# Ledger of designs, part 64: designed miniproteins, single chains, continued (4)

Each design is a single chain, and the fold is of that chain. pLDDT is the mean over its residues in the fold that is shown.

## One batch from the design tools (miniprotein)

Design m14337
Fold by ESMFold2-Fast:
Structure m14337 (fold): chain A 65 residues (1-65)
Amino acid sequence: SREELEEELRRLLLELGLSEEEAERLVKQVHDGKGSQVGAELILRHGASEEQMARISELIRQLQA
């Protein structure tokens, strides 16, 4: 479900060291169709690895479908 995908994304963002407030902000941006901007921010500002981005990108894709 959308709720389960959203919670999984939130958990992965918290594992990257984001605060709960930052994670919620980025989840809302994904809902607004800004998944590409979210991905760029995670790489540039939060140091997300290729493996982490593979998982996150799949969740973003599913949430925007």
Scores: mean pLDDT 83

Design m14338
Fold by ESMFold2-Fast:
Structure m14338 (fold): chain A 59 residues (1-59)
Amino acid sequence: MLSAAEKGRLYFERGLALMDTDPAEAARAFRLAAEYFRQAGQDGVAAFAEEMADALERR
């Protein structure tokens, strides 16, 4: 089973892959990445993932 940090990275990479084709799904992936990064205690990278989701929703 993947760790919380590994799941965060997976969803972050998914968000990057979807940014140009499906920004709404990319934003959702970044929000999921942020939740997993917070579970891993990585608050800085979680905040960055939330910023990416917010930016895509404000396009």
Scores: mean pLDDT 83

Design m14339
Fold by ESMFold2-Fast:
Structure m14339 (fold): chain A 94 residues (1-94)
Amino acid sequence: KAEELTKKGDEYFKQGKYEEALKLYQEAIKLAPDSVEAARALFNLGEVYERQGKLEEAKEYYEKALLLLQKLGDTSLINEVSQKFAAVLKKLGE
């Protein structure tokens, strides 16, 4: 179910429907909080907040995604999330 919700969230994100994407990603995380799907949803939440100009929230969600990926031992997304996190830190003057 988490995979289905993240897929639907991704479609709304591509359409610029950020509030709809946000709700679906949050639901996916609630269904499977300790999963690679949850880490992807946390990353996508960071991207939604970044697109809305909410850089502090984007930073928070990118940090949560990195922490979860490290906990799971999954390195597939770490580089992409780390690059996004560093870019947001630079925009915040950090």
Scores: mean pLDDT 82

Design m14340
Fold by ESMFold2-Fast:
Structure m14340 (fold): chain A 88 residues (1-88)
Amino acid sequence: MEEKKKLIEELKKKADELVSEYRALGMTDVAKEVEEFAKKTIERIKNSSLEEAKKIYDEAMKKFDELRKESPIEVLKRAVDAAVERSK
């Protein structure tokens, strides 16, 4: 279980970083999606073999990168524009 615990800790750390970033930008829906995905992935890792858990972890890390690439490019522009307007 030690290696699975490390995978879960690293996954949670990455998810927490993304959730904090999206919430700071006001992208609450995206933050919630990241949080839910991480929760489900952690449960899958706990219930899988070590070999399968490693594959799930790798897929999850790739999915976080895709979420950053797919979700925030359009929403990020709106968040930046809103922040600039509030700062004026």
Scores: mean pLDDT 72

Design m14341
Fold by ESMFold2-Fast:
Structure m14341 (fold): chain A 64 residues (1-64)
Amino acid sequence: LEVGDVVRALHDVDVDHPAFLSFKKGDLLEVLRVVNSEWVEVRSLATGRVGYVEKGALERVGRR
């Protein structure tokens, strides 16, 4: 994954943590930052919320 990639959530994530993003399977997100080999910072295209997500929960679908 790269900055500017549009990604789709592969499953639901429900986290009770201010740094992490909760989302539903099929949600579209934009990659804002590649943090490390396992984590990216993303913005939800539906809600505008920003948070950290594990790369394994995401599938790349396009670019901005």
Scores: mean pLDDT 80

Design m14342
Fold by ESMFold2-Fast:
Structure m14342 (fold): chain A 86 residues (1-86)
Amino acid sequence: SLVEDAELAKKAAEKVLPEEKAKEAVKLLEEAREHALKAEEALAAGDLEAARKHFEEAVRKALEVGSLLSEEEAEELLKKAEELAK
């Protein structure tokens, strides 16, 4: 789920990124996780409009994290997230 993916990415960011980027990434990923959770709750309630808006915001926040990172930092984050998922 997007909630689980965002939480996993937060943990990975704290482990592999430089301190200042880790703080910014964790903030954005926490916002992404919060919107993902609201999207799932809205979907369960049958509120498709709210679900769509929160889903779009979760994806937008995740893309902002991608823009913050170098290619090497993004690769290291993905590897660490994969390790933590196991």
Scores: mean pLDDT 83

Design m14343
Fold by ESMFold2-Fast:
Structure m14343 (fold): chain A 82 residues (1-82)
Amino acid sequence: TPSLEEKVEELKRQLEALERGYRIALENKDVATLRGLIAGVDDLIAEMEKLLAETTDPKLKSELQEMIDRARRIRDELRAAA
């Protein structure tokens, strides 16, 4: 089973991939694609919030909160375009 640190690193990679790709969806203005990405971001946020609730490490809590804030910004941009 992956450690909490390994799970955080995997979610971080998923967030970084989303940050690279979501701009194309915003440019295309395809509502179905935007709504699908919003659902994916909501799932990612939910996974990060679960890890945040499970961790007692202040450094991991800070990293997860920063990642959640980044994901929420992307979600807000996607929602504004949908």
Scores: mean pLDDT 84

Design m14344
Fold by ESMFold2-Fast:
Structure m14344 (fold): chain A 57 residues (1-57)
Amino acid sequence: LVEKARELGEQAVEAARQGDTDTAARLAQRAVSLYLEAGDEQGAREIAQRVSEATRE
């Protein structure tokens, strides 16, 4: 679960950098859900923050 969450999170950050905010939001939501399912609340918070920062650049 954590491994898949990390992959989706990295894809979300990349989509945000590309300006594809819809794809970034969708992938980030899935990544956060998987981190929370795995019990990794810190991972969920970190990826949500990274995607937000990439979108704001």
Scores: mean pLDDT 79

Design m14345
Fold by ESMFold2-Fast:
Structure m14345 (fold): chain A 55 residues (1-55)
Amino acid sequence: SRLEELGRRAEELLRTDHALARAFFENDGVLPLAALARRLGVSVGTLSRALRYRP
């Protein structure tokens, strides 16, 4: 589904994108949802739903 695909892409960015991994580290382990959402071209709300919904 669209949400599953979006969730996978967000996780992939966190694993492979050094700037996003650095932001995560600098935010004391809090996900940089706003930065991730901008990179994926979606709203923070849509990304949050995608990351929570995993069958």
Scores: mean pLDDT 70

Design m14346
Fold by ESMFold2-Fast:
Structure m14346 (fold): chain A 64 residues (1-64)
Amino acid sequence: MLRVTPGFRKMTDEQLDALADFLGLSPEEREALREGKETGVIDESKLSPRVLADLERLGAVERV
């Protein structure tokens, strides 16, 4: 399980869509990010390894 950072939770829907476009996310990965913003956690199995690495590098998620 991944925990979303406070900065990620404060992103607007427009900022989330821009990030998803920048990272080339699938519709399923975009949905996982939206769910993570609401719940504070993301199921890492729903993300590709590339997307997971990009989100960790950006400080958007952390391992718990």
Scores: mean pLDDT 80

Design m14347
Fold by ESMFold2-Fast:
Structure m14347 (fold): chain A 59 residues (1-59)
Amino acid sequence: SMEEKLKEVEKKIKEIEELAKKYREEDKKNNPSVSEEELDEIRKLAIEEGKKVLEESLE
Protein backbone atom coordinates (compact mmCIF):
# COMPACT_ATOMS: atom_id res chain seq x y z
CA SER A 1 0.00 0.00 0.00
CA MET A 2 2.63 2.54 1.05
CA GLU A 3 4.91 1.32 -1.73
CA GLU A 4 2.14 1.83 -4.31
CA LYS A 5 1.54 5.32 -2.93
CA LEU A 6 5.22 6.19 -3.28
CA LYS A 7 5.30 4.89 -6.86
CA GLU A 8 2.28 7.06 -7.74
CA VAL A 9 4.00 10.17 -6.36
CA GLU A 10 7.27 9.32 -8.13
CA LYS A 11 5.42 8.82 -11.42
CA LYS A 12 3.75 12.22 -11.07
CA ILE A 13 7.10 13.90 -10.38
CA LYS A 14 8.61 12.21 -13.44
CA GLU A 15 5.70 13.37 -15.59
CA ILE A 16 6.29 16.97 -14.51
CA GLU A 17 10.01 16.66 -15.25
CA GLU A 18 9.30 15.12 -18.67
CA LEU A 19 6.82 17.90 -19.43
CA ALA A 20 9.52 20.49 -18.67
CA LYS A 21 11.94 18.65 -20.97
CA LYS A 22 9.35 18.55 -23.76
CA TYR A 23 8.81 22.29 -23.47
CA ARG A 24 12.55 22.82 -23.91
CA GLU A 25 12.65 20.49 -26.92
CA GLU A 26 9.63 22.17 -28.51
CA ASP A 27 11.20 25.59 -27.98
CA LYS A 28 14.31 24.31 -29.75
CA LYS A 29 12.20 22.98 -32.65
CA ASN A 30 10.19 26.18 -33.05
CA ASN A 31 13.24 28.42 -32.62
CA PRO A 32 16.18 26.52 -34.17
CA SER A 33 18.21 29.75 -34.15
CA VAL A 34 18.08 29.71 -30.34
CA SER A 35 20.62 27.15 -29.16
CA GLU A 36 20.28 25.01 -26.04
CA GLU A 37 23.10 27.09 -24.59
CA GLU A 38 21.11 30.28 -25.17
CA LEU A 39 18.06 28.74 -23.51
CA ASP A 40 20.25 27.76 -20.56
CA GLU A 41 21.56 31.34 -20.34
CA ILE A 42 18.00 32.69 -20.27
CA ARG A 43 17.21 30.25 -17.47
CA LYS A 44 20.27 31.39 -15.50
CA LEU A 45 19.33 35.04 -15.95
CA ALA A 46 15.83 34.35 -14.60
CA ILE A 47 17.28 32.59 -11.54
CA GLU A 48 19.76 35.43 -11.00
CA GLU A 49 16.96 38.00 -11.17
CA GLY A 50 14.92 36.01 -8.65
CA LYS A 51 17.88 35.82 -6.28
CA LYS A 52 18.42 39.57 -6.55
CA VAL A 53 14.79 40.26 -5.63
CA LEU A 54 15.10 37.92 -2.64
CA GLU A 55 18.35 39.58 -1.50
CA GLU A 56 16.71 43.01 -1.67
CA SER A 57 13.80 41.67 0.40
CA LEU A 58 16.26 40.58 3.11
CA GLU A 59 17.45 44.16 3.57
Scores: mean pLDDT 65

Design m14348
Fold by ESMFold2-Fast:
Structure m14348 (fold): chain A 118 residues (1-118)
Amino acid sequence: MEEAEKYEKLGGEAFKNKNYEEAIEYYEKALELKPSALLYYNRGLAYYELGKYEEAIEDFEKALELDPNFTLAWLNRAEAYVELGKYEEAIEDYEKVLELEPDNEEAKKRLEEVKKKL
C-alpha cells in the first residue's frame, strides 16, 4: 500500500468510528502526499460532521475543481450551504446535481425543501 493510501484508509476507519478530528489529520497527511478529489471530499465530510461548514465547503470546492462531475461533492456542498443559511448557493448546487443526474430523487426533494426557505 502506498503511504498516501495507508493514511486514506486510516482516515476512513477513524471516520467510521466517528473520530472526525483524527480522520481529518489522516486525510491531511494523505493530501500532502497525493492530492485527489476523493481525499478533499472525504476531509470535507469530516469537517461537515464536526459542524465546520465553511471548511467543508472549501474542501468540496477543491474536490469539484479536480472533478466537476463529482455529484456527491455538489450535493454535500449544497447541504453545507443549507446549514449556513446560504439557500441561494445551495439551490445552485442542487441544480448542478440534477444536471448531472436528472433522476436523483434526494436532490429533487432537497431542492424543493430549500426553495420554501426563500
Scores: mean pLDDT 91

Design m14349
Fold by ESMFold2-Fast:
Structure m14349 (fold): chain A 76 residues (1-76)
Amino acid sequence: SMKRLEAEINLAMLRMMHSVAKIEAKNTGDEKAKELAEELDKKIEEMEEAIRKGDYEKAFEIYEEAVKLFKEFLKE
């Protein structure tokens, strides 16, 4: 399924964004980076659950929310 593959690729990208936030939080002690890392970790769990259920529409929605959070963080 192309939708499954796309969701799995998006999940991998979300894990990369989470790693960036964790590294930033560890290196700088920035509270916003810590909050972002915690939110992205939660989004990873929610996205994994959506993929497990075959709910790719929900997985894409979660991914879009995560990308918005990451972009907001990068503006600062």
Scores: mean pLDDT 87

Design m14350
Fold by ESMFold2-Fast:
Structure m14350 (fold): chain A 73 residues (1-73)
Amino acid sequence: AQELVEEGKRAFEEGDFERAAELFRRANELAPTPSLGALARAAEYAAETGDPRRFELALAKYEKDPTAGVGLP
């Protein structure tokens, strides 16, 4: 899942929002979390509208809390 997230970040940086959305969707399928689901939806929104702002906010939230608020083990 983490490897797919890194691939998705690269695709997004390259402006390939559709590819990024696909990679984040796959990451969320393998390890579903609210943060990964939000990233996938934000990438889909960027692909549909060309607006990256929602994705940037979702990515910042994911990087801060990749466990979706489950807490530290």
Scores: mean pLDDT 73

Design m14351
Fold by ESMFold2-Fast:
Structure m14351 (fold): chain A 75 residues (1-75)
Amino acid sequence: IDEERARRAVAEALREVAKTLDPEVAEAVRELAEAVEAGDVERAEEALERLRRLATDEELRAVAAAVAAAGERAS
């Protein structure tokens, strides 16, 4: 299933980029990864808002790039 494969690829990419981030930002990124993998849109939106409050612009750009690249590869 393309949707499930895409969600799993995005979640894996989020977990990988989280390893390079500040611990508080990494925790928010891991919460986002779990929500994405579960297909829980509401939880993913909450985790993303928390991430935006904690992360620098560079960290947000890195997360966005990882998600975009993973989504393209999974499709």
Scores: mean pLDDT 79

Design m14352
Fold by ESMFold2-Fast:
Structure m14352 (fold): chain A 62 residues (1-62)
Amino acid sequence: IGAADVARLAREHARSQGLSEEAVEAVARKAEEIAPTLKTAGEAMDAVRRLVEEARREEERR
């Protein structure tokens, strides 16, 4: 799976969870950075879910 594909999935999932555009771009950037370590689509989705959950918790703290 390519870095651009992982970033796109991260943006789509973050937006679906109601995150701000700032948080969406932050999650996508992190997902793109770790994409080379992800070997399967399942690992990519797990990483995306983790990053979105972390970003959501940070936004809820504000």
Scores: mean pLDDT 78

Design m14353
Fold by ESMFold2-Fast:
Structure m14353 (fold): chain A 64 residues (1-64)
Amino acid sequence: GTVYEVTMKTKPVIDLDSGKIYGKGDTLLLENIKVRDDGTLEGTNVETGGKVIAGAEGVEIKEV
């Protein structure tokens, strides 16, 4: 699927399956990005296979 590079701008993001935390200024690769009903983004972490949820306004997203 299409891969996106996601950069944390304001708040940390947690991988819900691995428990790995990505801090402010960190980047991760997500695929299968979807917008949730609450306006947050969800995707699959390419490196861990885990589910990630992020606030849409707190991140920068670039298609790779």
Scores: mean pLDDT 79

Design m14354
Fold by ESMFold2-Fast:
Structure m14354 (fold): chain A 75 residues (1-75)
Amino acid sequence: MDEELEKKLKEGLEHIARGGRLQTEADKVRAAGGPAEELDREASEHISRGLKLVREVADEKGLTPGELGERIQKL
């Protein structure tokens, strides 16, 4: 059970990290006067998916926000 939840947590964090990178690219494209709408959309999708997975792990384990943060730091 712990191994499955750790994998799910990692997957969620990978989605959040990817979304963050896409948001950074969107900001660069926007600063250059280019269209950032697709990058913004992809970033939002990844972040939403990642947050859902992280929340599911927190709910399954009954983790507080602080305990969840400690788990993330140990990954």
Scores: mean pLDDT 79

Design m14355
Fold by ESMFold2-Fast:
Structure m14355 (fold): chain A 70 residues (1-70)
Amino acid sequence: MGEELAKKAIELGKLGISHSTEPLTLEYYKIPIKLGEEALEALKKGDEEKAKKLGEEGIKVITEPLLKSA
């Protein structure tokens, strides 16, 4: 589960970067990629719970961008 969430966060972030030319948008889409990479590192260390939380946060960032704006 955590690995699949991490991979999805990375894939969605990369898709956002591939469709973006604006610096702020590029920086935003790096967030789910970094969270997914951190989730994969947690899995490598055997911390499946941390990996799941990081993967879920990465997906949340990409799916709820408007909720991050105040």
Scores: mean pLDDT 73

Design m14356
Fold by ESMFold2-Fast:
Structure m14356 (fold): chain A 68 residues (1-68)
Amino acid sequence: SELEKLKQQAKEERNKANYYFGLAVGYRMKALESDPSTARVYLRKAEEYFAKYEEYKKKAEELEQQAK
């Protein structure tokens, strides 16, 4: 069942997206509580994780479209 595999892959990519979104938000929150130099490092990490979130989100959306 190719359709079942696509749905499972879409869920896995969606879960990865959600995971990285959580990390990105977490680092943004840590930046608010940090000194300027530490905040800069946390904001850079947040940006990296938001980029990963966007990548996995797009991959999930493409797989979801294929599963239709």
Scores: mean pLDDT 88

Design m14357
Fold by ESMFold2-Fast:
Structure m14357 (fold): chain A 116 residues (1-116)
Amino acid sequence: GAEEVRRIAREEGLGDPVADYLAEKFKDLPLEEKRAVVRALRQVMDALATLDPSEISGEITFDALVEAVIEATRAVRAGDLEKARQIIKDIFEKEGATLSDAAIDRLVEAIRAGVA
C-alpha cells in the first residue's frame, strides 16, 4: 500500500513531498517492483544531479521522469537494456529534453544499481 512506498522512499533518503507523490503513484505495485522503482528513481536523480551541462539540454517534468524510470526499470528487470535506453531517450525527447548517449548509458546503469 501507500505507507509501504513512503517507508521505502524514506529509507532511500527521499524527502516527504517526493515520498507522498510516489506513494500515490506506486501504492498498487507488487512489493518487489515498489522497491526496484523507488531505488531506481533515487539512483537516476543522483545521476542527473552529477551530469555535465553539455550532456543534457532542455528540461523534464518530475511526472515524466517518474514515467521514464517506471518503464525503463521494467525493461531492465526483463533484461532488455536496449529497450531501457530507448524508453529514456523517447520520453526525454517527447518532453523537449535531449540526453547524450553517455548520459543515457549512465541513467540505465543507475536503474540497474537500483534493481540490484
Scores: mean pLDDT 83

Design m14358
Fold by ESMFold2-Fast:
Structure m14358 (fold): chain A 107 residues (1-107)
Amino acid sequence: MKEAEKKAIEYAKKAAEHLARGDVEGFLQAMEEAAKAIKESENPAEVADKVLRYLAEGLRKAGRPELAEWVQGAADGIRDAYEAGLMTPEEIAETVLSIGRALAEEL
């Protein structure tokens, strides 16, 4: 659904805003909602890529360019794995949540 993609992007923007404020709990809650929306989308890998690129932009604005580069690399890896048939929509959502948890440990 286009609605699920829109929802995922809105939560990605909220996650980036929470991250910029150092609000780890708000960041993780927004990431959980983004992951749920990714699972419901018509193109889960493409939506996950958009979510992670919004996070990378937020990390760059927060002065964390190395974490932004890591997140961009993870986004590319998810796309490649999905195109190769190695990932389900559920595994994509779980991977995005794992990225969020790893970022929370660095905040």
Scores: mean pLDDT 83

Design m14359
Fold by ESMFold2-Fast:
Structure m14359 (fold): chain A 85 residues (1-85)
Amino acid sequence: SLEEELRRLTEELTRIVEENKERVEEIVAEYAPKAAARTDVPMRELMRELAEELRGRPDPADQAVAEAIDLQVRIHELRAELAAR
């Protein structure tokens, strides 16, 4: 079900964030001011661009944060779909 998929993705996101908390905080601190300056671009698109940049980096921690961003976007999409039922 959609609810079970949401639960699984939320649990995965929480696990990745907990395991990579320091790196998540570093990326948020670096990226949030840059994202705020680009007010003409939707947050979803900025998150996608960041995830693609991080996924291309050789550091496993950056790749893990990219996965967390992808999960966050998917969770938002599924929550919107569930609310529209």
Scores: mean pLDDT 79

Design m14360
Fold by ESMFold2-Fast:
Structure m14360 (fold): chain A 67 residues (1-67)
Amino acid sequence: SEAIERARKEVERGYKEGKLEEGLRKAAEILRKAGYREEATELEMLARATPSDLELAKEEALAVLEK
């Protein structure tokens, strides 16, 4: 899916730039507009959790997108 690929790129970009929360929120918006409401909600929850382990949070977000 193009939406899933764009969301994945936003997560990876956010992680690389030290803006993972922003990347997760942008990815969630892309997914929600494309109809992936469940995946969008999971990424929004990850962003709200304010994860201290950014590498683990990135991997969890990417796992949601590979569902």
Scores: mean pLDDT 80

Design m14361
Fold by ESMFold2-Fast:
Structure m14361 (fold): chain A 62 residues (1-62)
Amino acid sequence: DVAAALARHGPQTVAELARLLGQSPATVSAALRRLVTRGEAEAEVVRDPRTGERVTVYRLAP
């Protein structure tokens, strides 16, 4: 599941999690929203070093 993928792989974007889990970005986004609402995950906006774009990464809460 999404939480297990974050635990195993560290901070990930929605697109990365969708690829890892073989699920749609919409499904992954819904799961991440539930985790953030429960305080089990955090969203952070970072700059992608490859593109220079701001991207949202998710990680498990401490």
Scores: mean pLDDT 79

Design m14362
Fold by ESMFold2-Fast:
Structure m14362 (fold): chain A 74 residues (1-74)
Amino acid sequence: MNLMDLLQKVANNEANDSEIQQLLDLLSHMPSDKFDQLRQAILNNDWETAQKLAQEIVDTINRMVAAGRAAARE
């Protein structure tokens, strides 16, 4: 499972323990402020913040994709 799939499951509150552990492992190897904040929220059992951060990351990627589609030529 890739990072995007794990983020989406966390954002939807559908991640199981194995998927949460996989996400934490991936985040520990990806140094970025946003990923560090997400990792801290999960480690603190602050699932509301973790869901918000996961949704924000997913939304950012989706917005970039949508912007690319909007720029597509007819």
Scores: mean pLDDT 75

Design m14363
Fold by ESMFold2-Fast:
Structure m14363 (fold): chain A 63 residues (1-63)
Amino acid sequence: MSEEEKKKKELLEKAIEYHAESGLYYMLGSSYKLAGDKKKAEEAFKKAEEYDEKGRKLEEEAK
């Protein structure tokens, strides 16, 4: 593989990891919301959005 191909692969793999973390925090936030813990739910949803944003940025860098 070329260095460019390696870099692109690494960025895409990291983006997948960030999207997986985003999904996990979204599930955690939903769980806290159901339990009535609004503050923890909001914090978890904010984390989900942050990880989703990071994943999208890496996808753009991989272009």
Scores: mean pLDDT 83

Design m14364
Fold by ESMFold2-Fast:
Structure m14364 (fold): chain A 74 residues (1-74)
Amino acid sequence: MELSPLEQAVLQTLALAGEAGRTVAEIARELGVSQATASRALRRLEARGLVARDPATGRYRLTEAGRALLAALQ
């Protein structure tokens, strides 16, 4: 299944962040989009198991499935 350009950019940003992850605000700033736009993309990716949110910090990180999919797309 194809990812939108924004979804691919979110996955790439999270891959660069590693274990530290990123907040919605950090992703929005990095990609030049609104927080609402970043949040929608993250929710879609989370529903697909490609990213995970830390409930304690609110930070998103790439899952192993997300890393595998990103590698296949590059």
Scores: mean pLDDT 83

Design m14365
Fold by ESMFold2-Fast:
Structure m14365 (fold): chain A 74 residues (1-74)
Amino acid sequence: MTEEQQRAELIAALRQVAALSTDPTVRALLDGAVAALEAGRPVGEVLATLQERRAGLSPAQQRDLDAAWRTVLG
């Protein structure tokens, strides 16, 4: 898969994860990741930033993100 194809697929997946997330902070975090990918930031860098920011979320927010992520990408 090309970097361009990987970026496009990840954007679509993250938008779906955001749509399934119930917490506004989790949605904002995912929307920020989509915006970074659309701006041409490296996929690996965006995923690393998302993972770092997930660590700063509350346990309830982490569960919301993880449930939505599993439904779309698991």
Scores: mean pLDDT 83

Design m14366
Fold by ESMFold2-Fast:
Structure m14366 (fold): chain A 69 residues (1-69)
Amino acid sequence: MKAEKVKIIQEAIKKYNLTTSQATVIASLVHELDDLEKIKEIVEKVAKFYKDNNLTTKQIRELLEKLIA
């Protein structure tokens, strides 16, 4: 994974106090994306949803597909 993707994810973990499992799911879902601006927006939205409620991998995948469509 590119260093800038890792940085975005780490910043989200710190900002939203994400669990290791939540951070791993986010990292996996954005692993193959190359648009850093979209990755940052997706990571922020997903992290916020994780903080506000218990999202499953399926729900996050659906959200990502809608955001990148």
Scores: mean pLDDT 70

Design m14367
Fold by ESMFold2-Fast:
Structure m14367 (fold): chain A 86 residues (1-86)
Amino acid sequence: SMLDLLSQAFRAIQNGEYEKAIEYLEKALPYASPEMQKLILLTMGHLYEELGEYEKAIEYYKKAMPYLSPEEQAGVENRIAELKKK
């Protein structure tokens, strides 16, 4: 189930298994509500940052944009700008 996938992703994050966490989140994404898609996409962006995969992090932050408030969008745009400098 989606809840099982999210549980496994959370456990992988706690263990520092970021690639495995991304795999579980990717599998959960097609079954997620818009609110949940926002959280999953932002989390994937953050995990790609932890892995040093900045282009992938930017990609997932951009995918999250349509689900964000104007204030959240400004924060994510600032983060994308910083990642582009790396």
Scores: mean pLDDT 87

Design m14369
Fold by ESMFold2-Fast:
Structure m14369 (fold): chain A 60 residues (1-60)
Amino acid sequence: GPVVMRASAPVPKTSEDELELRPGDLVEVLEEVDENWVLARSLTTGETGRVPKSALEPAP
């Protein structure tokens, strides 16, 4: 099934291709961009964008 992760910290949107997240928001990981970033979809808003891996933790 899809890989679901949870935001452990606030993620600000600093460019148009990034995803804004609040702590506790769930995201579906779509692709790995590189070692530090993923492309994800917010399960709260349905928006897609890049998220730093350091802001994500395994979903419960």
Scores: mean pLDDT 82

Design m14370
Fold by ESMFold2-Fast:
Structure m14370 (fold): chain A 72 residues (1-72)
Amino acid sequence: SSAELHRELREEMEELGLSPEQVQEIMRAMGELGIDRETLIEILREVKETEPEASGEEKTERIIERMREIAA
């Protein structure tokens, strides 16, 4: 359900150690690019696996870049 996807999305973002400001930036980009929550969850999991040592700022930039690639 959309409620379960919303909870899973929040949990994945919390696991990445993102600040509330970074979460808002990602959510804004998701809306602007028309990315669905399921796709964003997959991107968050990819970034968690590929860039575990990256800062919150670096992770945020990578997440947004991946969303742009998918939207294009």
Scores: mean pLDDT 81

Design m14371
Fold by ESMFold2-Fast:
Structure m14371 (fold): chain A 70 residues (1-70)
Amino acid sequence: MSDEELLAKVDELVAAADAARAAGDLERALALLGEAIETLSQVTSLSPAERAARLDELAARAEALAAELA
């Protein structure tokens, strides 16, 4: 899969996670954020700083949802 396809998939997964969260499906939102993090980790076209910042942001969102679910 190309880096462009991987980035598009990350955007789709994040949008799906936001929709799931808005619907109250926190477990699905967490699963989708996890897939987004894994997909983003495979992207090599971003600078190391941009990649780290985006991964940190997604991880923080996942931790916040996990805390709400607990």
Scores: mean pLDDT 82

Design m14372
Fold by ESMFold2-Fast:
Structure m14372 (fold): chain A 66 residues (1-66)
Amino acid sequence: SMDEEEQAFEGEMGRRVAAMAAAGVSDEEIRKAMLEEGKKAGKEEIAERVYRVVRNGRAERARQAA
């Protein structure tokens, strides 16, 4: 179904965003990569949402570590 396809895409994008963030890629470059993938798949809103969730989680952990 469409929901299953969207969930699979979210999972894949979430893993990629987390991996890029762990590798020290800038938030701007991660955003560009996610928007490009979302554009290719016609799921730009989903890609943007995934990036935002991972970025917010990373920022929160960084604040707690400081």
Scores: mean pLDDT 73

Design m14373
Fold by ESMFold2-Fast:
Structure m14373 (fold): chain A 68 residues (1-68)
Amino acid sequence: GMSEELLARARELAAELAAEEDPARQKEIGVQLRNLIEEAKRLGDEALAEEIERLGKEAQRQGVLNHL
């Protein structure tokens, strides 16, 4: 369903964010993840919105570690 599609896209973006070294691209991916969170909220799926937010935060944390 749409929720599964949003989660799959969020996982792809989170993986890209964790690997990305270009700050401009990191910001673009962050915006895309934020848009998916808002879409999950519009669907009334607050649990999905929370999961996408967690994936994005973990990806940012992992990205810092990967580029040390």
Scores: mean pLDDT 85

Design m14374
Fold by ESMFold2-Fast:
Structure m14374 (fold): chain A 73 residues (1-73)
Amino acid sequence: SEAEEVLEQLRAHILENPEKAAAFAKRFAGQPAESLEELLEKFREMARELGVPEELEEALIELIRRAYELELK
């Protein structure tokens, strides 16, 4: 399924290439959002729809949070 393919790619990015995971987080953090909370809720909704494992979801949330904080202070 499409969700399984996306999950496999995300896992490969996190486990085999931390730079790709960081790039993904930075790209996602660059999306228009009024607050970090709104951005993280958008990610959680997407992760839920795609069936992202909880451990991977939490790791990506932390990367997104850091990317957002570095951009806005």
Scores: mean pLDDT 68

